# Designed miniproteins, single chains, continued (2): the designs that were tried, part 33

Each design is a single chain, and the fold is of that chain. pLDDT is the mean over its residues in the fold that is shown.

## One batch from the design tools (miniprotein)

Design m5120
Fold by ESMFold2-Fast:
Structure m5120 (fold): chain A 117 residues (1-117)
Amino acid sequence: SAFLDRLEALVAAARARNYPEHVIRALEILLRTAREVEAAVAAGASPEELLRIVERGAEELLSIPGLPEEVREQVEEMVRLARRAVEEGASAEELARLVFAGIFAIAGTLLAAAEAA
């Protein structure tokens, strides 16, 4: 997956640059969640099952001490949009695309915050 390859490269770059532990932890959770979503879609999982994966990843992210407020807001927004999409009858593929866009945006904000410090 081109998306997973790009996200894996971002995690590797953050580790190589010795970014703060909370940034690395957050990126690892985002990568794991993205991998689980991609695998679940390939296995024919329901939108409700994908939402459960996303909500678990979000709970782990929001538990990280020192997570920037902008990142926290983006995680909460991603979950809100995902829940609405499921309620409105989105397909698993549509939900996965929304989640991947959210994960990439969150990863970008984390890296930008780390580089600005």
Scores: mean pLDDT 88

Design m5121
Fold by ESMFold2-Fast:
Structure m5121 (fold): chain A 100 residues (1-100)
Amino acid sequence: MSKEEELRKLLEKVVKLVEEEAPMEEIKEEIKKVIKYAVDNKIPDEVLKEIVLEVASKMSPEQLEKILEALYELNSEEELSDEEHHVLNIIGLVLQDLLD
């Protein structure tokens, strides 16, 4: 499986949890797995943006807002590395652009 295909599958798991109205803590744990995967596999910013846009473009505004809330809580509650903050910020920017 390519790194891009695995990243897409991880993001699709986050989407499914949001669609199933899973608890915020479960959504946050799956988002942490996405962030960790992107950092550990050195996914280029351009590739990350493309895959996040592809997956998130099918979500409702309410679902996008739910993920943005999870990103905000992760950023405020977790001790993230600079690389993890960078990935989180890229995901947040793509989702925010979709709401505009």
Scores: mean pLDDT 84

Design m5122
Fold by ESMFold2-Fast:
Structure m5122 (fold): chain A 70 residues (1-70)
Amino acid sequence: SEEEKKRKELELEAAKREAVGLLLYKYGKEPKVLSGEVGEDTATVLAEVDGKLYKVTIDKATGEITIEEV
């Protein structure tokens, strides 16, 4: 539905903000967001920090955030 699309857009925006904030805090350099995806159980953001690529995964049920260098 149209409401579901808007909700996913807002969830994606929130996930990108959270990923940027966490990466900036952890690595001390401004991240560049390359892509993002909101699934049923998780949101995933791909970002570059200082030439390195990171995958940030946010669990929607627990709020747990995992960072992995790719």
Scores: mean pLDDT 84

Design m5123
Fold by ESMFold2-Fast:
Structure m5123 (fold): chain A 83 residues (1-83)
Amino acid sequence: SLETKLILELNKHKDKSKREQLEALIDFVEKNIDKEFGEALRKALDEAETVDEAYQKIKELVREKMPPELAEAVLKAIDYIEK
């Protein structure tokens, strides 16, 4: 499943900062799901003042712009990074 692939990718970066884990998630989206949407997520991360602001902005974009089935998997991956 997409969720399993995302979690496996994130586990490679588990010892890195939360920002670097978000960057790895965004890179996965750019390369494997939607390049333009991944670039939009990267812009949201870069413009955020804090990691917490980045989480909120990225989750909002995922909920608004992705198909529901893909959005669920990506949101679970973001929650995995936050916790």
Scores: mean pLDDT 84

Design m5124
Fold by ESMFold2-Fast:
Structure m5124 (fold): chain A 90 residues (1-90)
Amino acid sequence: LDSFLREAEEYEKRGDNRGALDALVAAAYHALLSGDSERASELFERAIEIAKTDPLLASTLASFLRNVLHRYDEADELLKISKELREKKE
């Protein structure tokens, strides 16, 4: 868990939002499987903020939230953000 958090911080420092998202999702899922739902929630919130910076990251995290975690409201919000980001880049 701590190794994933450190990895996420290093990715954030160098502007690698994709690496940071992957590390945060891995840390959050590991916390969830370990029964630490409070830490998992905090890590997913951090992942969501990073995902909001890129349409592919937002779409990918939304799919995970919907299909694996059944967090439908957050998944739907990220899908909306993903669409808005794609429209802004075009």
Scores: mean pLDDT 76

Design m5125
Fold by ESMFold2-Fast:
Structure m5125 (fold): chain A 91 residues (1-91)
Amino acid sequence: MIKPLTDEEIEKAKELGKELVENPELRQSVLDFLREKDPVLAESVERALENIERMKKEGKPKEEIDKAYTNLGQLVLDALRAIELKEKIEK
């Protein structure tokens, strides 16, 4: 999806991505939901989470890690929207 995000939307996506990495309970709930609705999308989110953990271990700059958090948060938000649209169309 090629849509410019506002600074506020970017910040919210970053915080969601960061919380998904740092909060195991939220991460598990989101992954369980995605696995039920779209297992392929759940795998994409899990891969993004693994990539962020690897970046942190490698000591990547904060700017690169923040960008990865934003990408993860945006991926989850886009996934939730796609599931909502699919359920609305298929009903």
Scores: mean pLDDT 77

Design m5126
Fold by ESMFold2-Fast:
Structure m5126 (fold): chain A 86 residues (1-86)
Amino acid sequence: ARAELDLVQAILDRLRDLMRRDKMSKDQVIERLLEEARRLEREHPLASLLLRILADRARDPSAQIPAEVERQLQAVEDQVLREAAL
């Protein structure tokens, strides 16, 4: 579980760096999230699931996500922001 959360954090950190460097659009970020989710699906199913939920949220912010899952995603995003700041 923790290792899968660490993987999600690392992926989100890389995407933040790519967005800053390459000025990625929202659609490009969603595509990258789905690509990473597909890559991790077999070995890290929880990380894959979290990335897919994050991509769905970004694609349609009005879509309902279970509150506990949304809070976990927000906590991961907040941790990635702290890690990026060192």
Scores: mean pLDDT 66

Design m5127
Fold by ESMFold2-Fast:
Structure m5127 (fold): chain A 55 residues (1-55)
Amino acid sequence: SPLDRRLEEKMRQLQKLATQLRQLLGDPSTSDEQIQQQQDQVMETARQVDALQRA
């Protein structure tokens, strides 16, 4: 279904964003602002995944 496809796409996006956040956290040259922005994107995408799972 269109919802299943959107869920799969958002889950892949979430996994990619989480991997990027892990890389930023491991890099001492990364700013606190960049870490915060990446965390916000992970949290927002996680909320979207939860909403799609409840649909």
Scores: mean pLDDT 86

Design m5128
Fold by ESMFold2-Fast:
Structure m5128 (fold): chain A 72 residues (1-72)
Amino acid sequence: NLVEEELLKALKDFEIAIKNDDSIAIQESFLRIINILQQFPSEERQKQVVDFFKKINREDLIPIVEEELSKP
């Protein structure tokens, strides 16, 4: 699934950006994650993103993702 491959790439890019403290790359990869979830809504993909943020110790971002996804 191309959508799943793009999501996995965005998540990996985000993790790398966080490790490098690259604010531009963090913003770009985060926006890609949100855009994928908005364009291809799926509870399974949302859970995958939530689990990912828990694994990288950034659970603080989960409410931000949920807020962005709740926008019409």
Scores: mean pLDDT 83

Design m5129
Fold by ESMFold2-Fast:
Structure m5129 (fold): chain A 100 residues (1-100)
Amino acid sequence: SMEEFEERLKELAETLGGGEFSVEAGVLLLEAAGMPKEEIERYRALLEEAVAAAQAGDWERFLALAREAGEIFAKVKADPEKAPLIEKLRELEGKIRFER
């Protein structure tokens, strides 16, 4: 449910910081948008590898991985059936930030 999603997102914001929060928040957005499980897992793996590449100083690999993750997210944005759900989630994220 949307309420369960909001509660989970708030828990992540309280528990995780920085890049870990960004990865998990992105995954929750894809899950709420109804993205297939395999694509969500690939998105997570790409972002985790991108973080590792950045820490190793491999910026070329970081950019390539970030681009692939962005292509998965772009599919969600391009799907008109998912657009209303994404819009509603964006509004909930705004409320969470305002409550801080």
Scores: mean pLDDT 70

Design m5130
Fold by ESMFold2-Fast:
Structure m5130 (fold): chain A 103 residues (1-103)
Amino acid sequence: DEGYQRLLRLARDIARAVLERLPEAEEVTVDIEPSADGLSATLTVTITFKHPLSPEELERAARLTAEIVVEVARSHGATATVTSIEIPSPRTVVVTFDVRLPP
């Protein structure tokens, strides 16, 4: 599936960019739920930090994650739109995106 392989490459590039650019990030996981046509997907980025961060630092990390994901998607000719931001713990940020690949 060409569309799914494109989404996998995008997810890999996103995970690497977020891990490299976020201060104190220890682990970044990217989950993909593709749409039936393979050209769009729900993408969930989960970041785990080395130590607990303040609420302000977690909010800043979430915003920076969104900026990185949008930038990386654009480099693949794709669009990414933030759909939710969750902070389930002082060590974890979850940002969910709708991603659309060009036809």
Scores: mean pLDDT 86

Design m5131
Fold by ESMFold2-Fast:
Structure m5131 (fold): chain A 100 residues (1-100)
Amino acid sequence: MTEVKVSPAEVTVPEGGTARITAEVTSDAPVTAVGLRDAAGNGVAGGRSAVEGLETGTKNTATLVLRGLTAADSGTYYPVAYTTEGETVGEPVTVTVVPA
């Protein structure tokens, strides 16, 4: 069984800012990757997102980082954990980008 928890569940950042979201993954299978998907189900991997601090094991904590955010980036995002047994989508996180 794989469980993905995110903290905080809501983030407010100024335009041009960086959102940092902690993802805690607990799994019976080795965790191979953690990522983030937008509300359309597309991976937020190109140029604006990064994963920091991922370690291998059954309990993993990673920081999901979204950089250079604009008002168009406001919305709901879903953490995704990848294990040797498959993918698990976690609870949504809401990102609100406000004028700087």
Scores: mean pLDDT 72

Design m5132
Fold by ESMFold2-Fast:
Structure m5132 (fold): chain A 90 residues (1-90)
Amino acid sequence: MELSDEEKELLGYVLNAVSLALEEHEKKGFEAGEKTLEKYTEELIKEYPEYSEFLKEIKKDALEMMRKGAPKDEIAKAVKEKVLKFLLEK
């Protein structure tokens, strides 16, 4: 089943937010990555309030993986798969 244009846009924004947070985490450590992810997640919730609970869950999962020192590619893959599963199975 194909994603709608809105769902493709949401997927892109979520992946971009996580990517930016992972870049800050690599450069400045966990606290900087956490602040970046918090900021962009809040912005996404304002634009897509119907996805608020799901976006909070994605943030929580990404932060847990970052805290455990998971590789950035593993975190990005896990987030992408979770977003796609949510959008395609709903």
Scores: mean pLDDT 82

Design m5133
Fold by ESMFold2-Fast:
Structure m5133 (fold): chain A 81 residues (1-81)
Amino acid sequence: SSAQTRLDALFDQVQALIDQITNDDSLSPEELEQKLQQIQQLIKEAMRIARELNDPISLARAAILGGEAYFTTKLKLQKLE
């Protein structure tokens, strides 16, 4: 469905942002926080679509990706002090 295509695109976008946070050692604390905020907005939209589709697997995926993004960003911020 078009909703499924949109949901998959949102997950791909979230993964790309997580990969940037993980792999780009040149990101400032402000850039890390901005990317995390962007991910959180995308996750909220993904969860909204997953609820409309009554798709508990995609809801779980969104929650897991959100947790991964938060943990990875906070760990990287801690290393920058």
Scores: mean pLDDT 89

Design m5134
Fold by ESMFold2-Fast:
Structure m5134 (fold): chain A 55 residues (1-55)
Amino acid sequence: VKTEQKNVALIRKDPETGEAVSEMAQATVKKEGNKTTVTIKTPDKTYEITIEEEL
């Protein structure tokens, strides 16, 4: 199991204009085998995404 902090580009849709905007955020990336958990902290909310790759 490996945990790293890294800069990521967070792409989100602006609810006003509907266009994609990018912002830099700090993410904690935890890898265990084929599973990656990404935790992104913004001043407004904490997002947690788990990605599981096949194979």
Scores: mean pLDDT 70

Design m5135
Fold by ESMFold2-Fast:
Structure m5135 (fold): chain A 91 residues (1-91)
Amino acid sequence: MFGAFLLVDESGRVTVSSLYVDTLDDLKAAAEKAFQLAKEKGYKEVIALITGPKDLSLKAAEIVKKLAEQAGFELESEEFKDNFVKLTFRR
């Protein structure tokens, strides 16, 4: 499974956090780190890109959504594309 978290600041500059994850536990840790960094640095937007088997990608998306909510981010959009899920969160 592949998971990438893009942190977007108020100027539209992008920082990439965690590019590859083998397990749902690794994805959870990567997501927690991404949302923590976004809060600490004042990033207003986090984009999660998740690829892998559809069943695992859907479970991963639900984990990321819950962690985002706990961090004070709201789901702005959810996109299912050919081989990945894209989630956009803002605060």
Scores: mean pLDDT 76

Design m5136
Fold by ESMFold2-Fast:
Structure m5136 (fold): chain A 93 residues (1-93)
Amino acid sequence: AAEALRQLLSALTDAINAGDYSAVEAALDVLVAADPSLEPLANELLEAIKNGDYAAANQKLLELLRAMEARLSPEELQATARAALQAIEATRA
């Protein structure tokens, strides 16, 4: 369901705005493992966070999610979004 992707967007937006680099990196590692072509966007997003440019990081997040929707099936997208959410939660333990 599209719900998992919406939850991922919300969780990543919150993590970016909090400067939670570890949570964002853990989620992006899951996304890149599912689609390695996302690695350049993931690296740009992480660099934006390192520079404190959360507006740029959020724009790169939207580009990354659009690329995923274009490349992954609905089932792959849902499974990947859930795995990324679990990775974010694991950094908070």
Scores: mean pLDDT 84

Design m5137
Fold by ESMFold2-Fast:
Structure m5137 (fold): chain A 65 residues (1-65)
Amino acid sequence: TVTAVEFDLELLKQGATSLVVRATVRSGRLRRGDVVTLPSGTRLVVTGEDLEAGESGTVTLTLLP
């Protein structure tokens, strides 16, 4: 089961299997180990720090095959 959280992303760096983004959490929480689904349908795992609603931070997202 995928946990949904609403956030805005600004792409900072794109790797082959990971994205480094500046995330701003609109609602919910973004936690390390969470699976997030982009509008494209791409799923990624959060491997950076936890972010609460209203917070912004640099987060690494690792692509799920």
Scores: mean pLDDT 70

Design m5138
Fold by ESMFold2-Fast:
Structure m5138 (fold): chain A 88 residues (1-88)
Amino acid sequence: GATPEQLQAALDALREGVERVRKAKTNDEAASAVQETIDRLKAAGVGGGTIGALESLVEALRKKQITVDEAAEGLEQMVKIVEERLKE
């Protein structure tokens, strides 16, 4: 599984991602913020389902199927999951 150090790096990237998405004024700006979060997570060694879920958010934002606020909420749920894993 992921190391505590990898989980902490992922948590930091996701928290910064939430902040950037919330500051986005358009769906395209939010999609770019999520993509930057994906790139940081990949650099931290995160893969699999987490990356796939975030890539789905980028696609949904670009197609205007979700709002900027809904994308931020999705990232906040991922933050919560990683925080719970770090507590265990």
Scores: mean pLDDT 83

Design m5139
Fold by ESMFold2-Fast:
Formats: structure tokens, C-alpha cells, sequence
Structure m5139 (fold): chain A 86 residues (1-86)
């Protein structure tokens, strides 16, 4: 199912990128349907330059998985239903 595929992808990303995945998802929930500026999300989740690079990588992996979409300088959940699964 889509829920199982999303949960599996989030688990795999969490094992590789530590605690960045769920903080990113929390910021996306806060941004809602309008999304959040990518640089604002990175600044809110990151404590170092190494953190910033990891957040960018996680966002790219979430985009590849169809969990988020990037439009211009903003990122949001690809579908409202994805927000309910995370």
C-alpha cells in the first residue's frame, strides 16, 4: 500500500540520516498546503553546515519517493493524504 511504501522509505531514510526526517516532516505539516521556503526549513532543522547538507539530501530523497514536491523555492507534501500518513 502507499502507507506501507511511505513508512518503509521514511524508516530507510531515518537509519541513514538520523533524526532529520521527522523534524523535516513536522516543518512541512506546519507549512500546510502553501508549503515552506526551503531555506527556512533548512535553517529551522539544522544546527550546522553538515546538518544543512543532510537536510538537502533528505528533501531530494523525499521528492524522489513522491512524498514532497518542490515548486520554485518552496517545498510541500505532494498530496494532502501524505500528511495523514506521517
Amino acid sequence: SMEDEIKKKLDELSKTYGGFVYPILAELKRGGEAGIPIEELIARVSGSEEDRENVRIVLDKLKEAGIVEIKGDTVRFAHPLVQELV
Scores: mean pLDDT 80

Design m5140
Fold by ESMFold2-Fast:
Structure m5140 (fold): chain A 94 residues (1-94)
Amino acid sequence: MVTAQATARRLPDGSVQGTATGYSSEPGTVRVTLTLETAEQSLKREVTRPASTIARAEVISPSSGDATVTATVQVIGADGNLVAEATATASLRA
């Protein structure tokens, strides 16, 4: 089983916080790529964890507009091959 989750939230200072989490019960590794897109910039963070653990990426942007967070989760099996992918998206309005 593979899961992907994305969140986007506005912080009290007006900045945007994006998070991406991924999990897989299959043997191998879980790679989570977080992409945070705003009108001003695009930020990317990647985290890799062993299977059966949670991989979490987080980015904060000082953007005051709309924001979209995309979580892309890729599972690399014990044999080194890509075995599964999941994507989740969260959007935040100004």
Scores: mean pLDDT 82

Design m5141
Fold by ESMFold2-Fast:
Structure m5141 (fold): chain A 130 residues (1-130)
Amino acid sequence: APPPPAVVDPSRPPYRSPFLDRFLEEVIGRLLAHPAAEVLRDLPDPEVLDMPDLPEIVKDPMSLGTIRARLEAQQYQSIDEAIEDLERMFENYRRAYPEGSPERLAAEEVEKLAREGIERLRREKERAEA
């Protein structure tokens, strides 16, 4: 099995930002509260899912739980880094699951909510920096 993604990089000092705090509360926290997010909460386990080829399909596994843990550990330097992990997670589900599958439909529902939250946060960040 591939190693789980690192939550803390000891070579990176903790970084705090009001917009990273808001990303945790207003984007990731809201997604984790949604019923459809259950399939995205934890890293996919090939044995549990009966998908022994999953590590070949998904070479860079990601979950909402990992993103939350990285935000709580202050390991992101910008909201764009957190968004990159989130987009990687959704792309992994598009590669691993066929169109119309329950897992893919659940991931697409969560992705829609994520995009709405990100767009709102980006607009507010732009206003604060203008």
Scores: mean pLDDT 81

Design m5142
Fold by ESMFold2-Fast:
Structure m5142 (fold): chain A 67 residues (1-67)
Amino acid sequence: MEELTELLILAAESALEDVGVGKSLVLAVVGIARAAGVPEEVIREALERAAEATKNPEVRELLRELA
């Protein structure tokens, strides 16, 4: 499940170039993880870790809301 946290961090980092793209990528990663049957607890932990890693406040807020 480290890969989910890494993907969320990469998605959040893309927001440094374009916040809209970063937000869309975060939502896509979360949606794919849920569709794949990843437990909600694992998704939540990955979102919390990604929120701590991001420097963009809008993306951080989105990650925290989804956790």
Scores: mean pLDDT 76

Design m5143
Fold by ESMFold2-Fast:
Structure m5143 (fold): chain A 93 residues (1-93)
Amino acid sequence: MEIELTVSPELADEMSRLIAARDYEGLAALLESSSRIKTFLLILYGELAAGRLSEEERREIVENVLKELDPEKQEEFERELKEIEAMFEQSLA
């Protein structure tokens, strides 16, 4: 599956590093400052598709990042998550 990321390699690498480290506070801070929730979710689902994350680990990451976000960013995150979930489910069907 080809996922096109319109983000700098440095930011993508940082997001991947924070995901691997389970640094939920760092991820939330980055997402609050950058409005790059979709990019984060695409990276997260890319890791799931590659078999580097289980569905349980993916759910844990999503839940913990969401808890660290402010209410406005939580709504944006939930909207983007639904869009990515629908896209991912269609790709598996």
Scores: mean pLDDT 74

Design m5144
Fold by ESMFold2-Fast:
Structure m5144 (fold): chain A 60 residues (1-60)
Amino acid sequence: MVLRSEEEVREFAESIKPFPVIVSYVKDGKEYQRIFPDEKDLIEGLKRVGFPVEITGYSR
């Protein structure tokens, strides 16, 4: 799944409730895993990574 905007991140966040969640993503050919305690931290975190960002999975 590729997220291209803050709005798409909000839609993604709604689909993966409840928090906290671990999200796996790829940016510039590198894969990262991060714990996001809430929706605000997920939105702000992925905004700092920049768009587009590829989501490869999530877990709890």
Scores: mean pLDDT 83

Design m5145
Fold by ESMFold2-Fast:
Structure m5145 (fold): chain A 78 residues (1-78)
Amino acid sequence: SAAIEAAKERAREEARAALAPLGIREVEVVRDPNGRAVIVADARDLTQEQIRAALPILEAATERLNAEIAAIEAAEAA
């Protein structure tokens, strides 16, 4: 769905903006094994402090995105 793709891009940009002050620039939306959208950051070069600070931001952004996807799917099914 074009609406779902737009929601994912917006969520990625919002998460990237929230994580920029922490020095985190690489943010992507992936699919988990259950088909749920998950916003992730590349942790390879991150400190444990950056990971601890980033996790609640990524979790909140992921929750908002999945709520928005569910609303879009409900509207498209009606």
Scores: mean pLDDT 83

Design m5146
Fold by ESMFold2-Fast:
Structure m5146 (fold): chain A 61 residues (1-61)
Amino acid sequence: MLSGRELLERMRAQVLRRLPAELHPAVDAVTEEAIARLEEGVPEDEVIDWWSREIERVVGA
């Protein structure tokens, strides 16, 4: 079973493969913030939900 951090890192890698290079810094920043929240004790499901919405915002802009 993947840890929350490993799941976020895998999800980031999948998203980056589908996006132009110009959006990579924004995706990286959102993912690092999600990892920080997870390490601060925010529940994994809440962090994943927040990350997904922020990635949609980056991609949808």
Scores: mean pLDDT 81

Design m5147
Fold by ESMFold2-Fast:
Structure m5147 (fold): chain A 66 residues (1-66)
Amino acid sequence: MASKMTKAYDAASKIVPPDTASDIVKGLSNSPSGKLSNGQISQIAKKHGVSKSKVSQASKAAYKQM
């Protein structure tokens, strides 16, 4: 159902910018465990100039919607 991905993106975008939220949701969707690794969180944070703490919070919010 497309609504789960949309809800995950909406949850993440409340915490981080839209481009960062999109990368978080894509990473979660493509992860076999359904979670982002610490390395993936660090890479997304560095790529978008967002703190690791914010990326981690957005990832947790998105994961709860999936």
Scores: mean pLDDT 79

Design m5148
Fold by ESMFold2-Fast:
Structure m5148 (fold): chain A 88 residues (1-88)
Amino acid sequence: VPVDRLIENYDENGRLSEEQKKEFDEISKKLETTDDPGERGVLINKLLDLLGEVFSDKVIDELIKTSNPLTKSIITQVRRVVEERRAR
């Protein structure tokens, strides 16, 4: 759910490149067919890394307000990626 909202926002703002959109689609398709928790975790982290490059602190903060435990885990991963990108 939060990931879907973030993707809509990026498409609206044109922040994702065609290459990034293709990678996102490939990861999403793999997530639909993969039932191994470890592999799913790796795919989710790759997806969040991709989205994290264009995330703003404001978007992350807004997501925290609506968070359940699973969503908080996702937001924590995204925040980490954003902070790592800023440190470069």
Scores: mean pLDDT 56

Design m5149
Fold by ESMFold2-Fast:
Structure m5149 (fold): chain A 69 residues (1-69)
Amino acid sequence: GDDILAQQEARLQAELAELKKQLGEEVFNALYAQAQAEADRLGLSPLDRLAFVLTSLRIYQKTGRVPAL
């Protein structure tokens, strides 16, 4: 069945995969780990963690700066 949450997760993962291609694996993995650790510290759900990580990486891509933790 079409689960809206599953569709959102798939979209977020696809956008993260594109960012990985653009930033390169080393930079992507470092920033992903940092953002994921902060999301875990905030107690976010798995879907909200993906959205938080994506937003953090998008801010880096746009500004060239690591978001405040």
Scores: mean pLDDT 78

Design m5150
Fold by ESMFold2-Fast:
Structure m5150 (fold): chain A 112 residues (1-112)
Amino acid sequence: SMEDKKNDLIALEDKMTKEFIAMLNEYKDAPREEQVLRVEEWEGVVLMSLSALILEYKDDPEMVAAVKEIADLWRQGSDQVIALIKAGAPVDEVIAVVKQTQKQIHDVINSV
C-alpha cells in the first residue's frame, strides 16, 4: 500500500540519518579534509539507494516525486554540512543541519 511505502521510506531515512550522525561523531576530530571526504562518500551511498527506490516505486509517480525531492534535500544538507566542516564549526552545529534536513524529509514523505 502507499502507507506501507511511506512508512518504509521513513524507516530507511531515519536509519541513514542515524548512521550519518554516528559517522560525523566518529570523525569529528579527524582532519577537515578527511571529514569532507567521509560526507561526500556517505552522500554517494544515500543517493545510490534513492536511485534504486525510484526504480522500485516506478508505478507510483507521487512516491517517485517524493524520492527525487528527498535526494535534492540530501544534496543541499550535505553541501551545508561540508561548508560548516570547512569553517571549523563544532560537530553539534553540523548535526543540527542534519536533523533539520531529516525534518524536511519527513515533511516531504508525509505530504504524499
Scores: mean pLDDT 91

Design m5151
Fold by ESMFold2-Fast:
Structure m5151 (fold): chain A 63 residues (1-63)
Amino acid sequence: DPLVRRLIEKLSKGETVTHEQVIEAGRLLGIPEETVRRAIRERTSKETLTIDEAVEILNELLK
């Protein structure tokens, strides 16, 4: 879904996004904050994610 990638890229100022930016994108897509936080924790312990990682998480949650 090109909308998910566009949302993440718009929030990003470089190659990475914060957990809060991914949660914000998820909220705009109708995904609860708790659901997004859990998905991030399952995939990484890093403070930031790549754009590809963030898009993958949100696409998985939209299934």
Scores: mean pLDDT 80

Design m5152
Fold by ESMFold2-Fast:
Structure m5152 (fold): chain A 89 residues (1-89)
Amino acid sequence: SEQATAASEARRLGEKALEEFRKANPTDEAGIQQLRELVEAGLAAAEAGDFDAKVEHFRTSAQLAADRGAIIAELYLRAGRATVAEAKK
């Protein structure tokens, strides 16, 4: 499904971004953990189609760090677009 494809892409994006973040910030264990948790929350929202319940995660990440916020914004945008496309069918 389109939602499953978006979730798969979001997971790959999140995993790649997490690894890049870790390489750039190897001593920021708290930041690495937070980014991982936000990526998983975004993926859960994409799979469930429950973006309203998860918007707080996006808002929080956007206020804490630009790189983390950008990743979560991309996850939410992909999930939202997949949901809108499915609703139009």
Scores: mean pLDDT 55

Design m5153
Fold by ESMFold2-Fast:
Structure m5153 (fold): chain A 99 residues (1-99)
Amino acid sequence: MENYIPSGKAIVKKDVKLTAVSDDRYEAEFEFEAPKSDKPVDLEILVLDGGRVLASKILKNVKPGEKYKVKITVENAAALGLPRGEVKADVIAIELEKI
């Protein structure tokens, strides 16, 4: 098992559009610039509705200062109570440090 600690550095994008791709799936697509650091970092990407995590993805070996397009699928939209159509969510990218 790999243990990671959030380093406290976070990139926050508010009001990211979730697009319905099926009756029970949404996609969040967004671009961010990786934090400037001396070395590549791992990032945990969270798609949030308030305090609730809708989806998560780990990006490994992210290069400092580069722009990344990220697509994350939100599964089980009906069970999550997401309405059909356009939904907005917050996205947080958290820098991870290996213990």
Scores: mean pLDDT 71

